# Designed miniproteins, single chains, continued (2), part 15

Each design is a single chain, and the fold is of that chain. pLDDT is the mean over its residues in the fold that is shown.

## One batch from the design tools (miniprotein)

Design m4522
Fold by ESMFold2-Fast:
Structure m4522 (fold): chain A 86 residues (1-86)
Amino acid sequence: IKELHEELVQLLKKAAETGNPDDLVNALKQALKLAEELEKQGKTEEAIKLLQDARELAKEAIKKFPGNKKLEEALKEIEKRLEELE
């Protein structure tokens, strides 16, 4: 699970660098799903770290693709889940 977390974060970074917004949206949605699974296993700190990394990547992606509603929606969902875990 920790290895899957690190691999997902690296995939998110790579997708942000390549500049495909649909791939970024899909990666962000996968990060949200993995964070939920980590929470269910009692790994709340790992879930928070994953969501924080996903939030930073989503913000960077939005700067590159201003007005992309799917990226903005993904960021809002990530931020909402972070608030729930605080």
Scores: mean pLDDT 78

Design m4523
Fold by ESMFold2-Fast:
Formats: structure tokens, sequence, C-alpha cells
Structure m4523 (fold): chain A 77 residues (1-77)
């Protein structure tokens, strides 16, 4: 649903921002959370794996944590 998608994107963005992420990592955190809501775990993992390859392990860990927080928010809806 659009409500779940928006909640996931906002939670991922806020989490990445709180972790001091760059604009690119914030954007990728939102994309990973969107992928999880619309396509599931494997799609989110693919985004996280791409971030690891492009920006390194620390960036991938921020994206992973942002997706986990997005999951918590969506599961309460």
Amino acid sequence: SEEKLKAAEEAARETAEKLGASEDVIRLSVEAARAWVEKGEEAAKAVIDAVRQLLGEEAAEIVRKSVEEAKKVVEKL
C-alpha cells in the first residue's frame, strides 16, 4: 500500500540521517526500504549488496540498519 511505502521511506531516511549518512547513502537507504516493501527481502538485499560494492561496507551497514527500522514501522501498521 502507498501508506506502508511512505512510512518505510520516511523511517529509512530518518535512520540514515541520524547515522550521519551522505545524501547518496540516504537516497539508497530509501530505495532499499522501497524495494523491501514492494518486492521483499531479496530485492532489499540486492540494493544493499550494490551499495557495498559501490560505496563500501560502512555505507551498506547504514542501508541495512535503515531497512530494519523501516520494517519495524511497517509491521506496526
Scores: mean pLDDT 88

Design m4524
Fold by ESMFold2-Fast:
Structure m4524 (fold): chain A 67 residues (1-67)
Amino acid sequence: AAARAAAEAALAAGKARVEKLAPAYVDPSASLEVQAKLLQAAANALERGEVTEEDLELAREAVKAHL
């Protein structure tokens, strides 16, 4: 039970982390400079292994739910 709760908390934290980057991908009103910077930050985080492709997909889904 405790181990499962810790895993769910870690996943939620990962989603929240990427959510700060993901909104720029789905917000067409954001400036090109802002979109470029957030895309670069997301790519760098993915290369460093700080976020996974799954985290990016989860964040994108969460952002789309707000639209």
Scores: mean pLDDT 59

Design m4525
Fold by ESMFold2-Fast:
Structure m4525 (fold): chain A 91 residues (1-91)
Amino acid sequence: SAEEVGRLLGRKLVEAAKKGPEAMQRATDGAVQAIRELAKTYGPEAARRAADVFIEEVRKALEKDPNLSPEQKAAAEAGIERVRAVVEELE
């Protein structure tokens, strides 16, 4: 489902934040690409649902994980904003 894709992408971004900036860039680019492919295949509403779940999963982790530094949290928030920008482009 779109929701399962969103959860998977969110968990992947959080794990990438712990591995460093190269992993974060790859995870963010992967999330953006997956959201665009969902929109192309299943329409913009499916992409928005996946993005909403992605954002919720990432923010939940930022609030609950004591091992994330302020810099890692900022990088994850930047990833959220890139995905939000993609969703806002969906017509």
Scores: mean pLDDT 84

Design m4526
Fold by ESMFold2-Fast:
Structure m4526 (fold): chain A 71 residues (1-71)
Amino acid sequence: SAAEAKKQLEELARGLEEVAAQYEAEGDLEKAEELRKLAEEIRAVPEEEREKKIEELLQGIADGLAAELAA
């Protein structure tokens, strides 16, 4: 449901904020800012797009983090 999708996006945004805090603690301020901006974008997703956006954002985040960890 849209309500469940909203809750999942809020949980995802919170997770991104926690990962951002870890990058900040390690001195990677640029990556921390990118993740915080992404969390804000996730929270701003319109109601009609929430379910679709969850799938797209999870893929994008996974790919981005995998690339950073491989570098």
Scores: mean pLDDT 75

Design m4527
Fold by ESMFold2-Fast:
Structure m4527 (fold): chain A 61 residues (1-61)
Amino acid sequence: LEVEGIKAYRNKDYETAVKYFEKAYEEKETPKILKGLALAYKELGDEEKAKEYEEKLKELQ
C-alpha cells in the first residue's frame, strides 16, 4: 500500500496515490504515510487536507 502509493505519486497519479496512502494510514500511522498524504493532496490542490496531514506529521515529531 505505501509502496504502491509512492509509485503512483512518481507517475503523477496523485488521486491513486491518495487512495493507497489512505488505506496504509488505516492500518498504520507513520511519518512516511502522513507525508505522502500531505504531498499528494497538495498536488491535487486540496490544501485543507494537505495541511491536516502536515499538522499530524508535526505532532509525531
Scores: mean pLDDT 80

Design m4528
Fold by ESMFold2-Fast:
Structure m4528 (fold): chain A 84 residues (1-84)
Amino acid sequence: GKEEAEEEAEEAREAAREGRGEEAGEEAAEAGAAAAEGGGGEAAAEAARAAVEAARRDPSGAVEAAGGAIAAIGGAIQAGAAAE
């Protein structure tokens, strides 16, 4: 749920800091899925931002990082809709 989204967002931020675009995208997608299931839209949004930054820093992983960012935003939207 929310704790899982927060954990995946932290892993996405760490991967982005290390320039691992592919992993940042994967962790961001997982944060989005966790947020959609159990809340944590803020964490999913943070993971999306980390994946976008990773895409900018790692051209070789940019496509997967961008995909993960999109998935994370989708999860954040779903979590927000559930809170409304």
Scores: mean pLDDT 81

Design m4529
Fold by ESMFold2-Fast:
Structure m4529 (fold): chain A 70 residues (1-70)
Amino acid sequence: ADELIAQAEARARGLREKLIAAGADEELAREAEEAGIEAARAYAAGDLEKAKELNEKAVELGRKAVASAA
């Protein structure tokens, strides 16, 4: 569980860095990273409904970050 969360955190951080490098809004990129990490934590805890909601939020925030770069 901790290993999966650490891997999710690393992936979320990498995505945030790429979004910011592309000119995305830093706040939106950070919020997307946070939501993605919380989704992974909820999944690891067995709260699949919360994990789904947080993952949907992370995807929406990620799309807004990408749009802010364009």
Scores: mean pLDDT 79

Design m4530
Fold by ESMFold2-Fast:
Structure m4530 (fold): chain A 67 residues (1-67)
Amino acid sequence: GEAEARELLERAERLAVRALLLGNEDSAKQTGVLLQEAKEALEKGDVERAIELAEEAIRVAERGIQE
């Protein structure tokens, strides 16, 4: 539901900040775009799409953190 989507968004935001602090600006920027799309999906009531986009954002940010 929406609570799950918001938890995933918060997790993705934390990972994006970590990627940025580690110098991975491109990963942080791509995660930011996906987070914006997920937030727009939530505003439109598309909770399932928001979850999918947030999960993709997490994957992108995690790749940017791995050495």
Scores: mean pLDDT 84

Design m4531
Fold by ESMFold2-Fast:
Structure m4531 (fold): chain A 57 residues (1-57)
Amino acid sequence: MTVVVMDPAAAWSAEEQAARARAAGEAIVRHLERIDELEVGEAMRPTVEAALAAHAA
């Protein structure tokens, strides 16, 4: 299989997987924002981007 990611797309679309991961991340960010809305939100941004980049790589 040249495109080895067909199995994930067939079982659950990459969009659905991303949506679920995003919803979970968003819920975590909301909880963290309750602690310190300005600081935590900014700190989470590079963490989320790094996690997404690692997943894409």
Scores: mean pLDDT 60

Design m4533
Fold by ESMFold2-Fast:
Formats: C-alpha cells, sequence, structure tokens
Structure m4533 (fold): chain A 58 residues (1-58)
C-alpha cells in the first residue's frame, strides 16, 4: 500500500541520515516541507517528495 511504501522510504531516509549522507539541517528542512503537505492531506505529493529525496542522496 502507499502507507507501507511511505514507511519504507522514511526508513531509508533515517538510514541515510545515520550514514551521514544527509545533514541534520537538510533533514529538518525536508521534514518541515512534508509537514506542510501533511496539513494539506496530499499523500501522493508526500510519496513523490520522499522518493525524490531518497534518490537524490542515494
Amino acid sequence: SMVDEIQELVKEIFDLVEAGKISQEEYNEFGEELSKLGLEGDSEKIYEKLKEFVEKYK
């Protein structure tokens, strides 16, 4: 499901942060962006943003 896919992407992002590939500052800024999308209820945009973020730092 999209929820399961979002959870997997979130886990990958945490792993990239722990590996030092994503700075805490970049992670925090991205988190604020996702929070705004969450208030809008736009799960599809959240999913796309998570995918793009993972691919950028992979």
Scores: mean pLDDT 80

Design m4534
Fold by ESMFold2-Fast:
Structure m4534 (fold): chain A 75 residues (1-75)
Amino acid sequence: GESLAKGLLLFEEGKYEEAAEEFEKAIKENPNDALSWYYLGLALEKLGKYEEAKKYYEKAIALDPNDVAAKENLK
């Protein structure tokens, strides 16, 4: 969706806090989108919030068990 795309652009610019806000909007619009949960985890990891990032990676894996990237970041 638009919020996910905007979040990805902000993430590419290193604006991780603003990217996380857009990924949270994407989750509110579609809470079953594993990709939005995964990228929220990545943004939080970049902000040093490792324990919070892990929880969102676990949510992404629960929604898409074949998400190799989320599984690798959880380990």
Scores: mean pLDDT 83

Design m4535
Fold by ESMFold2-Fast:
Structure m4535 (fold): chain A 77 residues (1-77)
Amino acid sequence: VEEDLRKGIEALKAGNYDEAAKYFEQAAEKARSENPPLTAVHDAARAASIAAKQGKYDEAIRLAETALEMVERRKAA
């Protein structure tokens, strides 16, 4: 999940928007498949994928960074 979110952000910064959307979608599916499911991370990653597809790149980065922060905070709990 974390690696996919980071790769998606890097792809956006490199101008590879379709690849970024795919990484965010992979992160969302992986978050959903966790036990227990990471619902908030899934929703944020899915929203990042949609934003990237709509050309809202700053919004996509913000959503992906939010999802990444949620995953990192979960490890500290």
Scores: mean pLDDT 77

Design m4536
Fold by ESMFold2-Fast:
Structure m4536 (fold): chain A 63 residues (1-63)
Amino acid sequence: MIDEEVRRLVREAIEAAHRGDLETARRLLERARELAEQSDNREVVNEIVAAELVLIGEEIEQE
């Protein structure tokens, strides 16, 4: 299901961000957002936004 794929990508993106692999995290979130646009599930969109905030936090800590 699309929402299962989106959640998997979000989880992988958060893990990549925590490891400092910001490029991989960003690419995974871009993929998740594309899939979420095809989904009627607002909850997965909220999960993507939360993951984007994690990525922004990691970028700030790296500077």
Scores: mean pLDDT 73

Design m4537
Fold by ESMFold2-Fast:
Structure m4537 (fold): chain A 77 residues (1-77)
Amino acid sequence: AAARDAALQAIVKNVNKAIEFDEKGDYKKAAEYLRQAAEHARQAGLTSAPDAFEKAADLVEQKKASAREAVAIAGNN
């Protein structure tokens, strides 16, 4: 299952980059990385995670939540 393992690693890397850009005040890039995490989650065969990351991206882009907070909100829905 190397493909799924690679996709999960890509999700983590993209979420970490989203947090990094959010901390720098670049909300648009932070949202872009969360959308990339959503695509990798779809490729990993995860059913709820893609929608959660897309919702998190929308919250960050609209400046309604930080990247960390948005991911936590979306993941606990």
Scores: mean pLDDT 80

Design m4538
Fold by ESMFold2-Fast:
Structure m4538 (fold): chain A 59 residues (1-59)
Amino acid sequence: IDMDTLAAVLREIASLTKDPLEAVAAANAVIEALEAGKSPEEALEIGKKKIEELRKKKE
């Protein structure tokens, strides 16, 4: 995994939410996806879905 790619994906996740708990949960999901061999694009999509799931649960 390229560290610059990881940083870029995490920065994108941070831009999607103002809630630090959502950001941390999404970042963990992204890191796990990348460690499992998923592409940066797939990892970003997983992170976005994690934020959406947490937002729905807060309603």
Scores: mean pLDDT 77

Design m4539
Fold by ESMFold2-Fast:
Structure m4539 (fold): chain A 67 residues (1-67)
Amino acid sequence: KLEEAKKELEEKLKELEREGVRRVLAGMPVDQVTAEFRERVKELQKELAKKYGLPLSELSKIVKELM
């Protein structure tokens, strides 16, 4: 359960990072892309906490370890 949540979070974080790089290369300002990335990471944590029935604190710890 926790391992599955961690894997999905890690995969989606990598996807969000790739999307951010693509947007910057397409001409979006880095500060705007960074702000959107932070917001999406926050929403992703909430989504996975609900999906896997885990405390938000566990997801936050995993994000901190991956970043």
Scores: mean pLDDT 79

Design m4540
Fold by ESMFold2-Fast:
Structure m4540 (fold): chain A 58 residues (1-58)
Amino acid sequence: SLEDLLREKGLSDEEIEKVLARYEQLTKDLTPEQREAIRAALAEVLRDTPVELIKKQL
């Protein structure tokens, strides 16, 4: 899951919650299928993103 990926990269539970809250806010008007596709794309991008850059966006 996206949560597991973020935890494996070293984000705290509070930082993970911030990422998920932002994802929910940005995708609130999308269908479940569109949200899932974006979540999968986000996981791919975040896998290759340095943790320092992820934390800077929080």
Scores: mean pLDDT 81

Design m4541
Fold by ESMFold2-Fast:
Structure m4541 (fold): chain A 68 residues (1-68)
Amino acid sequence: SKLDFLLQEKKAADEAGDEARRLAISYLIAEYLDQPVTPSLERIRARIAADPEAQAAYDELKAKLDSM
């Protein structure tokens, strides 16, 4: 499933210490679960927008999810 894919990607990013990718995955999980916009989620979104590596990871993973 899409959630299993995201959880597997998160585990890999956690083991690699890839903070930018972890940030992108956390936001994608919240979007997949249709979570409401909270102050915490808004801060995560702002951090992704300010980090080109996190934005690239978000775009890559979202494209993969949208093709599933």
Scores: mean pLDDT 82

Design m4542
Fold by ESMFold2-Fast:
Structure m4542 (fold): chain A 63 residues (1-63)
Amino acid sequence: MVEREVEQRLEDARRQGGRDTRDRVLAAGSDMGDVFDRSRADTDRRLEELRREGRELLDRLRS
């Protein structure tokens, strides 16, 4: 779905806003993608740490 929305926005920018607007939309999309990828990697690492801590806590409770 996101890909289709991006294509539609680029087509609209091409017809109505010209090249500067198209370039701006594309750049914004790239920047958001990079931020999302970094945030996802950080979240995955944090989740792995929490799973480890949870297992260690359960082991202590069973003792």
Scores: mean pLDDT 68

Design m4543
Fold by ESMFold2-Fast:
Structure m4543 (fold): chain A 59 residues (1-59)
Amino acid sequence: SKLEEMQKLKEEAYKFGLERIKELIDEGKTSIQAVLDVLRSRGDEEGIKELEKYEEELK
């Protein structure tokens, strides 16, 4: 149950953080590639998948 609760909190925090990252990309303050490089260096597979989905939406 603690692991499940931590996972839910992580997902919620991630969604909030991703919304802010998307805003920064839209404002031209960063790029999808730069953020992907950071996520890869951190081993954040979930973040990579979410950002790849966003990239597919933008084409």
Scores: mean pLDDT 71

Design m4544
Fold by ESMFold2-Fast:
Structure m4544 (fold): chain A 77 residues (1-77)
Amino acid sequence: SMNELILRAIGLILRAIGLLEDSRLLGGIPEVERLAEEAIRLALEALKTEDPEEMERLLKRAEELLRKAEELLEKLR
């Protein structure tokens, strides 16, 4: 449903904010910050669309960027 897509977008934004905070605590990791910021942009774009299919596409891209950011962060731990 549209409500599930909206909740997913909000969840991705919160997850990205968490990654930005983790990056900040480690002295700033530019690639992690870039990926998290792009994921926030895509999730916000998804929230502005009225097309569920386009929304799902944007959210999948945001999820892929956050996975990459998390993998980079894990390699630095």
Scores: mean pLDDT 88

Design m4545
Fold by ESMFold2-Fast:
Order: sequence, then structure tokens, then C-alpha cells
Structure m4545 (fold): chain A 109 residues (1-109)
Amino acid sequence: AEVDEALEKIRPVLTKAARLFAEGKYDEAIELLEKAVEEFSKDDSPANLYAAGVAYLALSDIARQAGKTELAEKYREKAVEYFEKAAKLSTDPATQARARAMAELARSR
């Protein structure tokens, strides 16, 4: 339920960011996702931490495609941090497993 809640929270923002990215509006996509992570970071719930992790991973991917390598690495490290926090603070084994898998995915980038 926590991962499903997180994905419902981020889906509208990710959809809009993907559209901006497809239009070559990388800076606007980054700004939109940065505002989303600020909102999710106001609460240490596992759902909000997981949502922030997904948003940081999207930020990393967009920054990398825009040639902003240092910014991409910063956001990748933040994605790992937030997924690890989500796994640590969740008592749901499914959320713990998904968050750990996402942290490993982010580390391999």
C-alpha cells in the first residue's frame, strides 16, 4: 500500500515532467520535480520518502540526458538516500523490498 500510495502521489508530476522532457524543456522538468521533492520531504512517511526517491531518480535521468553530469550524480545519490530511508522506516516487507531494489537500481546508474 505504501508504494502504491507513493506512485499515486508522483504519477501526475512524473507525467508532466516526461512531457516537458519530450519537448526538450529540461530546466522546466527539473524545476517541477525539485518542487515535488520539497513537498514530499516535509513528511518522513515511507510513502513520501519513496515518492521523493522516485522523483530524485527522474531528476537524475533528466539531468544526465541534458548533459548535467554533476547534477545527475547529486540527484542519483539523493534517490539512493531516500529509498534507503523508506526501507528503514517502513514496517511493510513489500515496501522494504521495493525500496531496497530501487536503491540498488539507483546505485548502478
Scores: mean pLDDT 88

Design m4546
Fold by ESMFold2-Fast:
Structure m4546 (fold): chain A 118 residues (1-118)
Amino acid sequence: MSYEEQIAKLKQQLAKDPNNAELWYRLGVAYYNLEKYEEAIEAFDKALEIDPNNAEAWHNKGKAYYKLEKYEEAIENYEKALKIDPKNAEAWKNLGKAYEKLKEYEKAKEYEKKAEDL
């Protein structure tokens, strides 16, 4: 199934069940994979309004902001993900990459090491 087909089906399901955090999360992932990062963020925001403890939704929202070169927003979302799931090595690595883009090289090295030591 293509991501476009997945999005169409998810939108039909959400029309019937708009308070389903999992469907909003899946919609965000599908948009992210189509490189529709603004739409991905909107869908992740809906998922997180319903279920704010979804660490994967925070992490993927951060990744979408990173792709939009909004590195400060990416950092905020990665930090939210890591408060929920501090053992997410990918989130620590992505936090380091975002700090590197802001030229905060010492923080970037610290968080890259946290990812490697997990």
Scores: mean pLDDT 92

Design m4547
Fold by ESMFold2-Fast:
Structure m4547 (fold): chain A 99 residues (1-99)
Amino acid sequence: MEEEWRRELAETGEALYEAGLAAYEKGDYTTASVLLLLSAGLYEAAGELKAAAEAYTKAGEVYKAAGDYEAAAKYYEKALALDPDNERARANLEEIRAA
């Protein structure tokens, strides 16, 4: 029972992640951030912590592109809390801290 719900949450998270990336490529940062954060929350609920960390990292990249460095740093830190080995989140957070 729980495995079926986790799979549905992860599949929905994947669809929202892809939709968020498509919005980001079109320059719709508001839609992209909402979809990527929803994706991250669904992956967390599914127990897919590395996928959740990737979604938070992408949300951080969207906030950075929008000029919101405080929100970007927050979501990179959240990604690293879920997956400490996430190189992309680490590199992006260090870039913000060095700027």
Scores: mean pLDDT 86

Design m4548
Fold by ESMFold2-Fast:
Structure m4548 (fold): chain A 93 residues (1-93)
Amino acid sequence: SEASRALFEEIAELLEEIARAIRENDVEAAREALARLEELLAALPPGSLTDEQFEELLEMLESLIKLAEEKNLLDIAKRLRELKERLKALRAA
């Protein structure tokens, strides 16, 4: 629970950092934060997050994908969709 919350907050902070970078048109910063998030999620063991935490992160990812698409950052949007599918798979495990 404590470890789950800390991990949730770390992921949420990275998603917020990506969103801020995209809004500020700092594409390099957005890619750097996205790479850190990809690394973190690749190392995530099954059972690390609650169902409610997965739901919240998936909603954040959907909003972020839409933001990236609106800014025509299609490579970032694609990578975010891949992370969304990764989170769904982790939730199912």
Scores: mean pLDDT 86

Design m4549
Fold by ESMFold2-Fast:
Structure m4549 (fold): chain A 92 residues (1-92)
Amino acid sequence: SREELWDEVAIALIVMELAIAKNIVRENPDLSEEERKKLAETVADNIAKLIKELSPEGRERALAEVDRGLQELEKIDPVFAKYLREKLKEKL
């Protein structure tokens, strides 16, 4: 369906946002806590906006991808992962 198509697009953008965040924190281990918080706010805002446009089925799938991304981020940068998780809880 068209709704399913737009869900796929939004989920792909969420996965891409998480991949970009993983690359930034991996390449910049010396980020300050304030910089990590600012990045987490930006990423969380972008993801939350996409999730709000999803169908209920799309939302369930998107939240599973977010959880997977957060688990990967926890292994790379646990401080950033914590801030991203907190900001997502505030916005969802």
Scores: mean pLDDT 89

Design m4550
Fold by ESMFold2-Fast:
Structure m4550 (fold): chain A 84 residues (1-84)
Amino acid sequence: MIEKEGGKKYKVKVYRAVDGRLELIDEFEVYANSLEEAIKEAAKKLGLPIDGAEVMISGGRAYAVFGPAGDGPPYVIEATEVEE
């Protein structure tokens, strides 16, 4: 993909809910035009469903809870805008 329209870097942290606690299982960066798009790109990279996730956005940060891909615990994805 060619970044021509000033897509912004977002830091993504992926948590798995284990016994009522959030465990960090992955961390990476994505380029996207919005916090919502960053969450969707992260979900796509992880093979999680893009549609049906509730996305909560607050001041340069977004959170989304994804249902399990199969018989597993839910995932929580956090995206934070990074200044470059």
Scores: mean pLDDT 71

Design m4551
Fold by ESMFold2-Fast:
Structure m4551 (fold): chain A 94 residues (1-94)
Amino acid sequence: GIAAQTRPASDEEIKELAERAAKGDVPASTALGLHAVIAQLAGDKETAGRSYYYLALAAVKRGEKELAIRWANKAKSLGDTEGAEKVLKEVEKA
């Protein structure tokens, strides 16, 4: 298959988008979601899992518990079990 021509988002870019998304920045949340989907389609499970994990953390900070659980489960399905469990514990506290 044809590999992704564009580089995946850096960890710094993903974290910055997650911080903005946590504050209710819809464009930042959308961009982070697109990075997660693009990484998943490219077969980069590690980057996709991390991106979904940060989406879930942002949702927790906004009080969107249902959405946080959905994204945490998506991150878990891509191998980020530890991150997903951390998010689920934060949802329980919030």
Scores: mean pLDDT 75

Design m4552
Fold by ESMFold2-Fast:
Structure m4552 (fold): chain A 57 residues (1-57)
Amino acid sequence: SEAEKRAEEAAELARQGLREGNSEAIREAGKMLQELLDSGDEEAIKAAEKGGEKAGG
């Protein structure tokens, strides 16, 4: 789904930011995930939560 693609894009942007030491890319990834959580779309919320759980437990 589009929400899943957005969550994957955010995860990849975060990985790239960490690899490059780019704090702005990491912040942008965080905004993308927050937008998904704030969307009120259950699929988007689940996609963002699932990505976060895999990263942080």
Scores: mean pLDDT 73

Design m4554
Fold by ESMFold2-Fast:
Structure m4554 (fold): chain A 72 residues (1-72)
Amino acid sequence: MEEKLRELDEKARELAEQIKASEDEEKQKELLKKGLELAIEAARLALPSLTPEEQAEAQAYIAKLEEKIKSL
């Protein structure tokens, strides 16, 4: 699990560099959407290792990220 989280963090870092390099606003929105999707994936991967209370908080966080994606 930890290994997959490190891989997602690396991909997020690469994505951030691509956003900075892009001068196209539409492309930047696509890259931001992908970044939010990676954050959701990382949160979901962490769920099985959390307490029920922490899982509820993580689920709420995931829902907020999904709403941000829909607004893009």
Scores: mean pLDDT 77

Design m4555
Fold by ESMFold2-Fast:
Structure m4555 (fold): chain A 61 residues (1-61)
Amino acid sequence: AETEIAVAEVAAQVRLVGVRLDLEFEKGRILTDEEIEADPRYQAEVEANRKRLEEVRKRAS
């Protein structure tokens, strides 16, 4: 139960780091947190991660 939530949270953070690296690679420079948070791709991944975590929490209950 808690282990599944912890694994999902780590996976969510790894996905966000992946999006950050992809954006920085495409731009050819290191981006600020504000630039990354303003990007629609990053915002979409944050929302997708939120929904995935809610589903994991429901299954753990």
Scores: mean pLDDT 79

Design m4556
Fold by ESMFold2-Fast:
Structure m4556 (fold): chain A 90 residues (1-90)
Amino acid sequence: MEERKAEVLLRHLDATIQRVKEKIIELAKVNPEKAKKMFDIAIDGLKQMADDYLEALGLSPELRERVRAHLDEQIAEAKKELDKTIEYIK
């Protein structure tokens, strides 16, 4: 039961990160500095949202660590793509 809740949350976070990434990458092609700032704001919001959901769902510590680790990995990948896009435009 808890694993299913964690999987639903992970899918929601993945979809949200992907959507944010796509919008920020498009912004980076026009305004790289604004894209960096908007990415940081979006990531702070995603981390807060994830923590709120983890508390509300009452997941085990192990599942909470798994969700946080997955979120951190997805954020790192999105940042790599943003950085590559900005380097290409320079």
Scores: mean pLDDT 81

Design m4557
Fold by ESMFold2-Fast:
Order: sequence, then C-alpha cells, then structure tokens
Structure m4557 (fold): chain A 68 residues (1-68)
Amino acid sequence: SMEEEKKKVEEEVRELLRRWLSGELSDEQFLAELERLIKKTKDPELKEGLEKFKEVAAAMLAEYRARR
C-alpha cells in the first residue's frame, strides 16, 4: 500500500541521514544513495518528494562548499 511504502521510504531516509551524520557516508555517497532510493520508489508522489529533498540537499551542500 502507499502508506507501507511511505513508512519504508521514511525509515530508509532516516537511516541514510544517520549514516551521513555519523560520517559513514560522504556527501557524494549520501546523494548517490538518495538517487538509488528515488529509482527504487514506485509511488509517484513519494518519488517527487524524494527528488525535491535531494535537490535541496545537493544545493545546500554545494553552497557550503562554495563558501570555503
């Protein structure tokens, strides 16, 4: 169901954030794993939300790097 896919996606995003914040994933690896999750996601509304989240995350990371 859509609710089950949403919960699974939320759990996978939370785990990716945990691994990124702990230093287990680099910025590039984190974005690559988000892209894999997007490609795996079947629900179009969830897919759109993940794509927007990745765009925002990539833009923020690029901005912080550009200010160094």
Scores: mean pLDDT 82

Design m4558
Fold by ESMFold2-Fast:
Structure m4558 (fold): chain A 55 residues (1-55)
Amino acid sequence: MIDLEILNLERKIRELRQKYEEALKNGDVETAEKYRQEIESLEKELENLRKLKES
């Protein structure tokens, strides 16, 4: 169910963005960088799934 996977990825990305922003506000650059990498990975997966759905 590709639609459900898209929704789940969008939710995870939103949660990670909130954690990323909080880490930056706390000056925890190393933790922020870790979240940034996870966000980037999930955003690429989300884009691929969206393209597949449009096909």
Scores: mean pLDDT 83

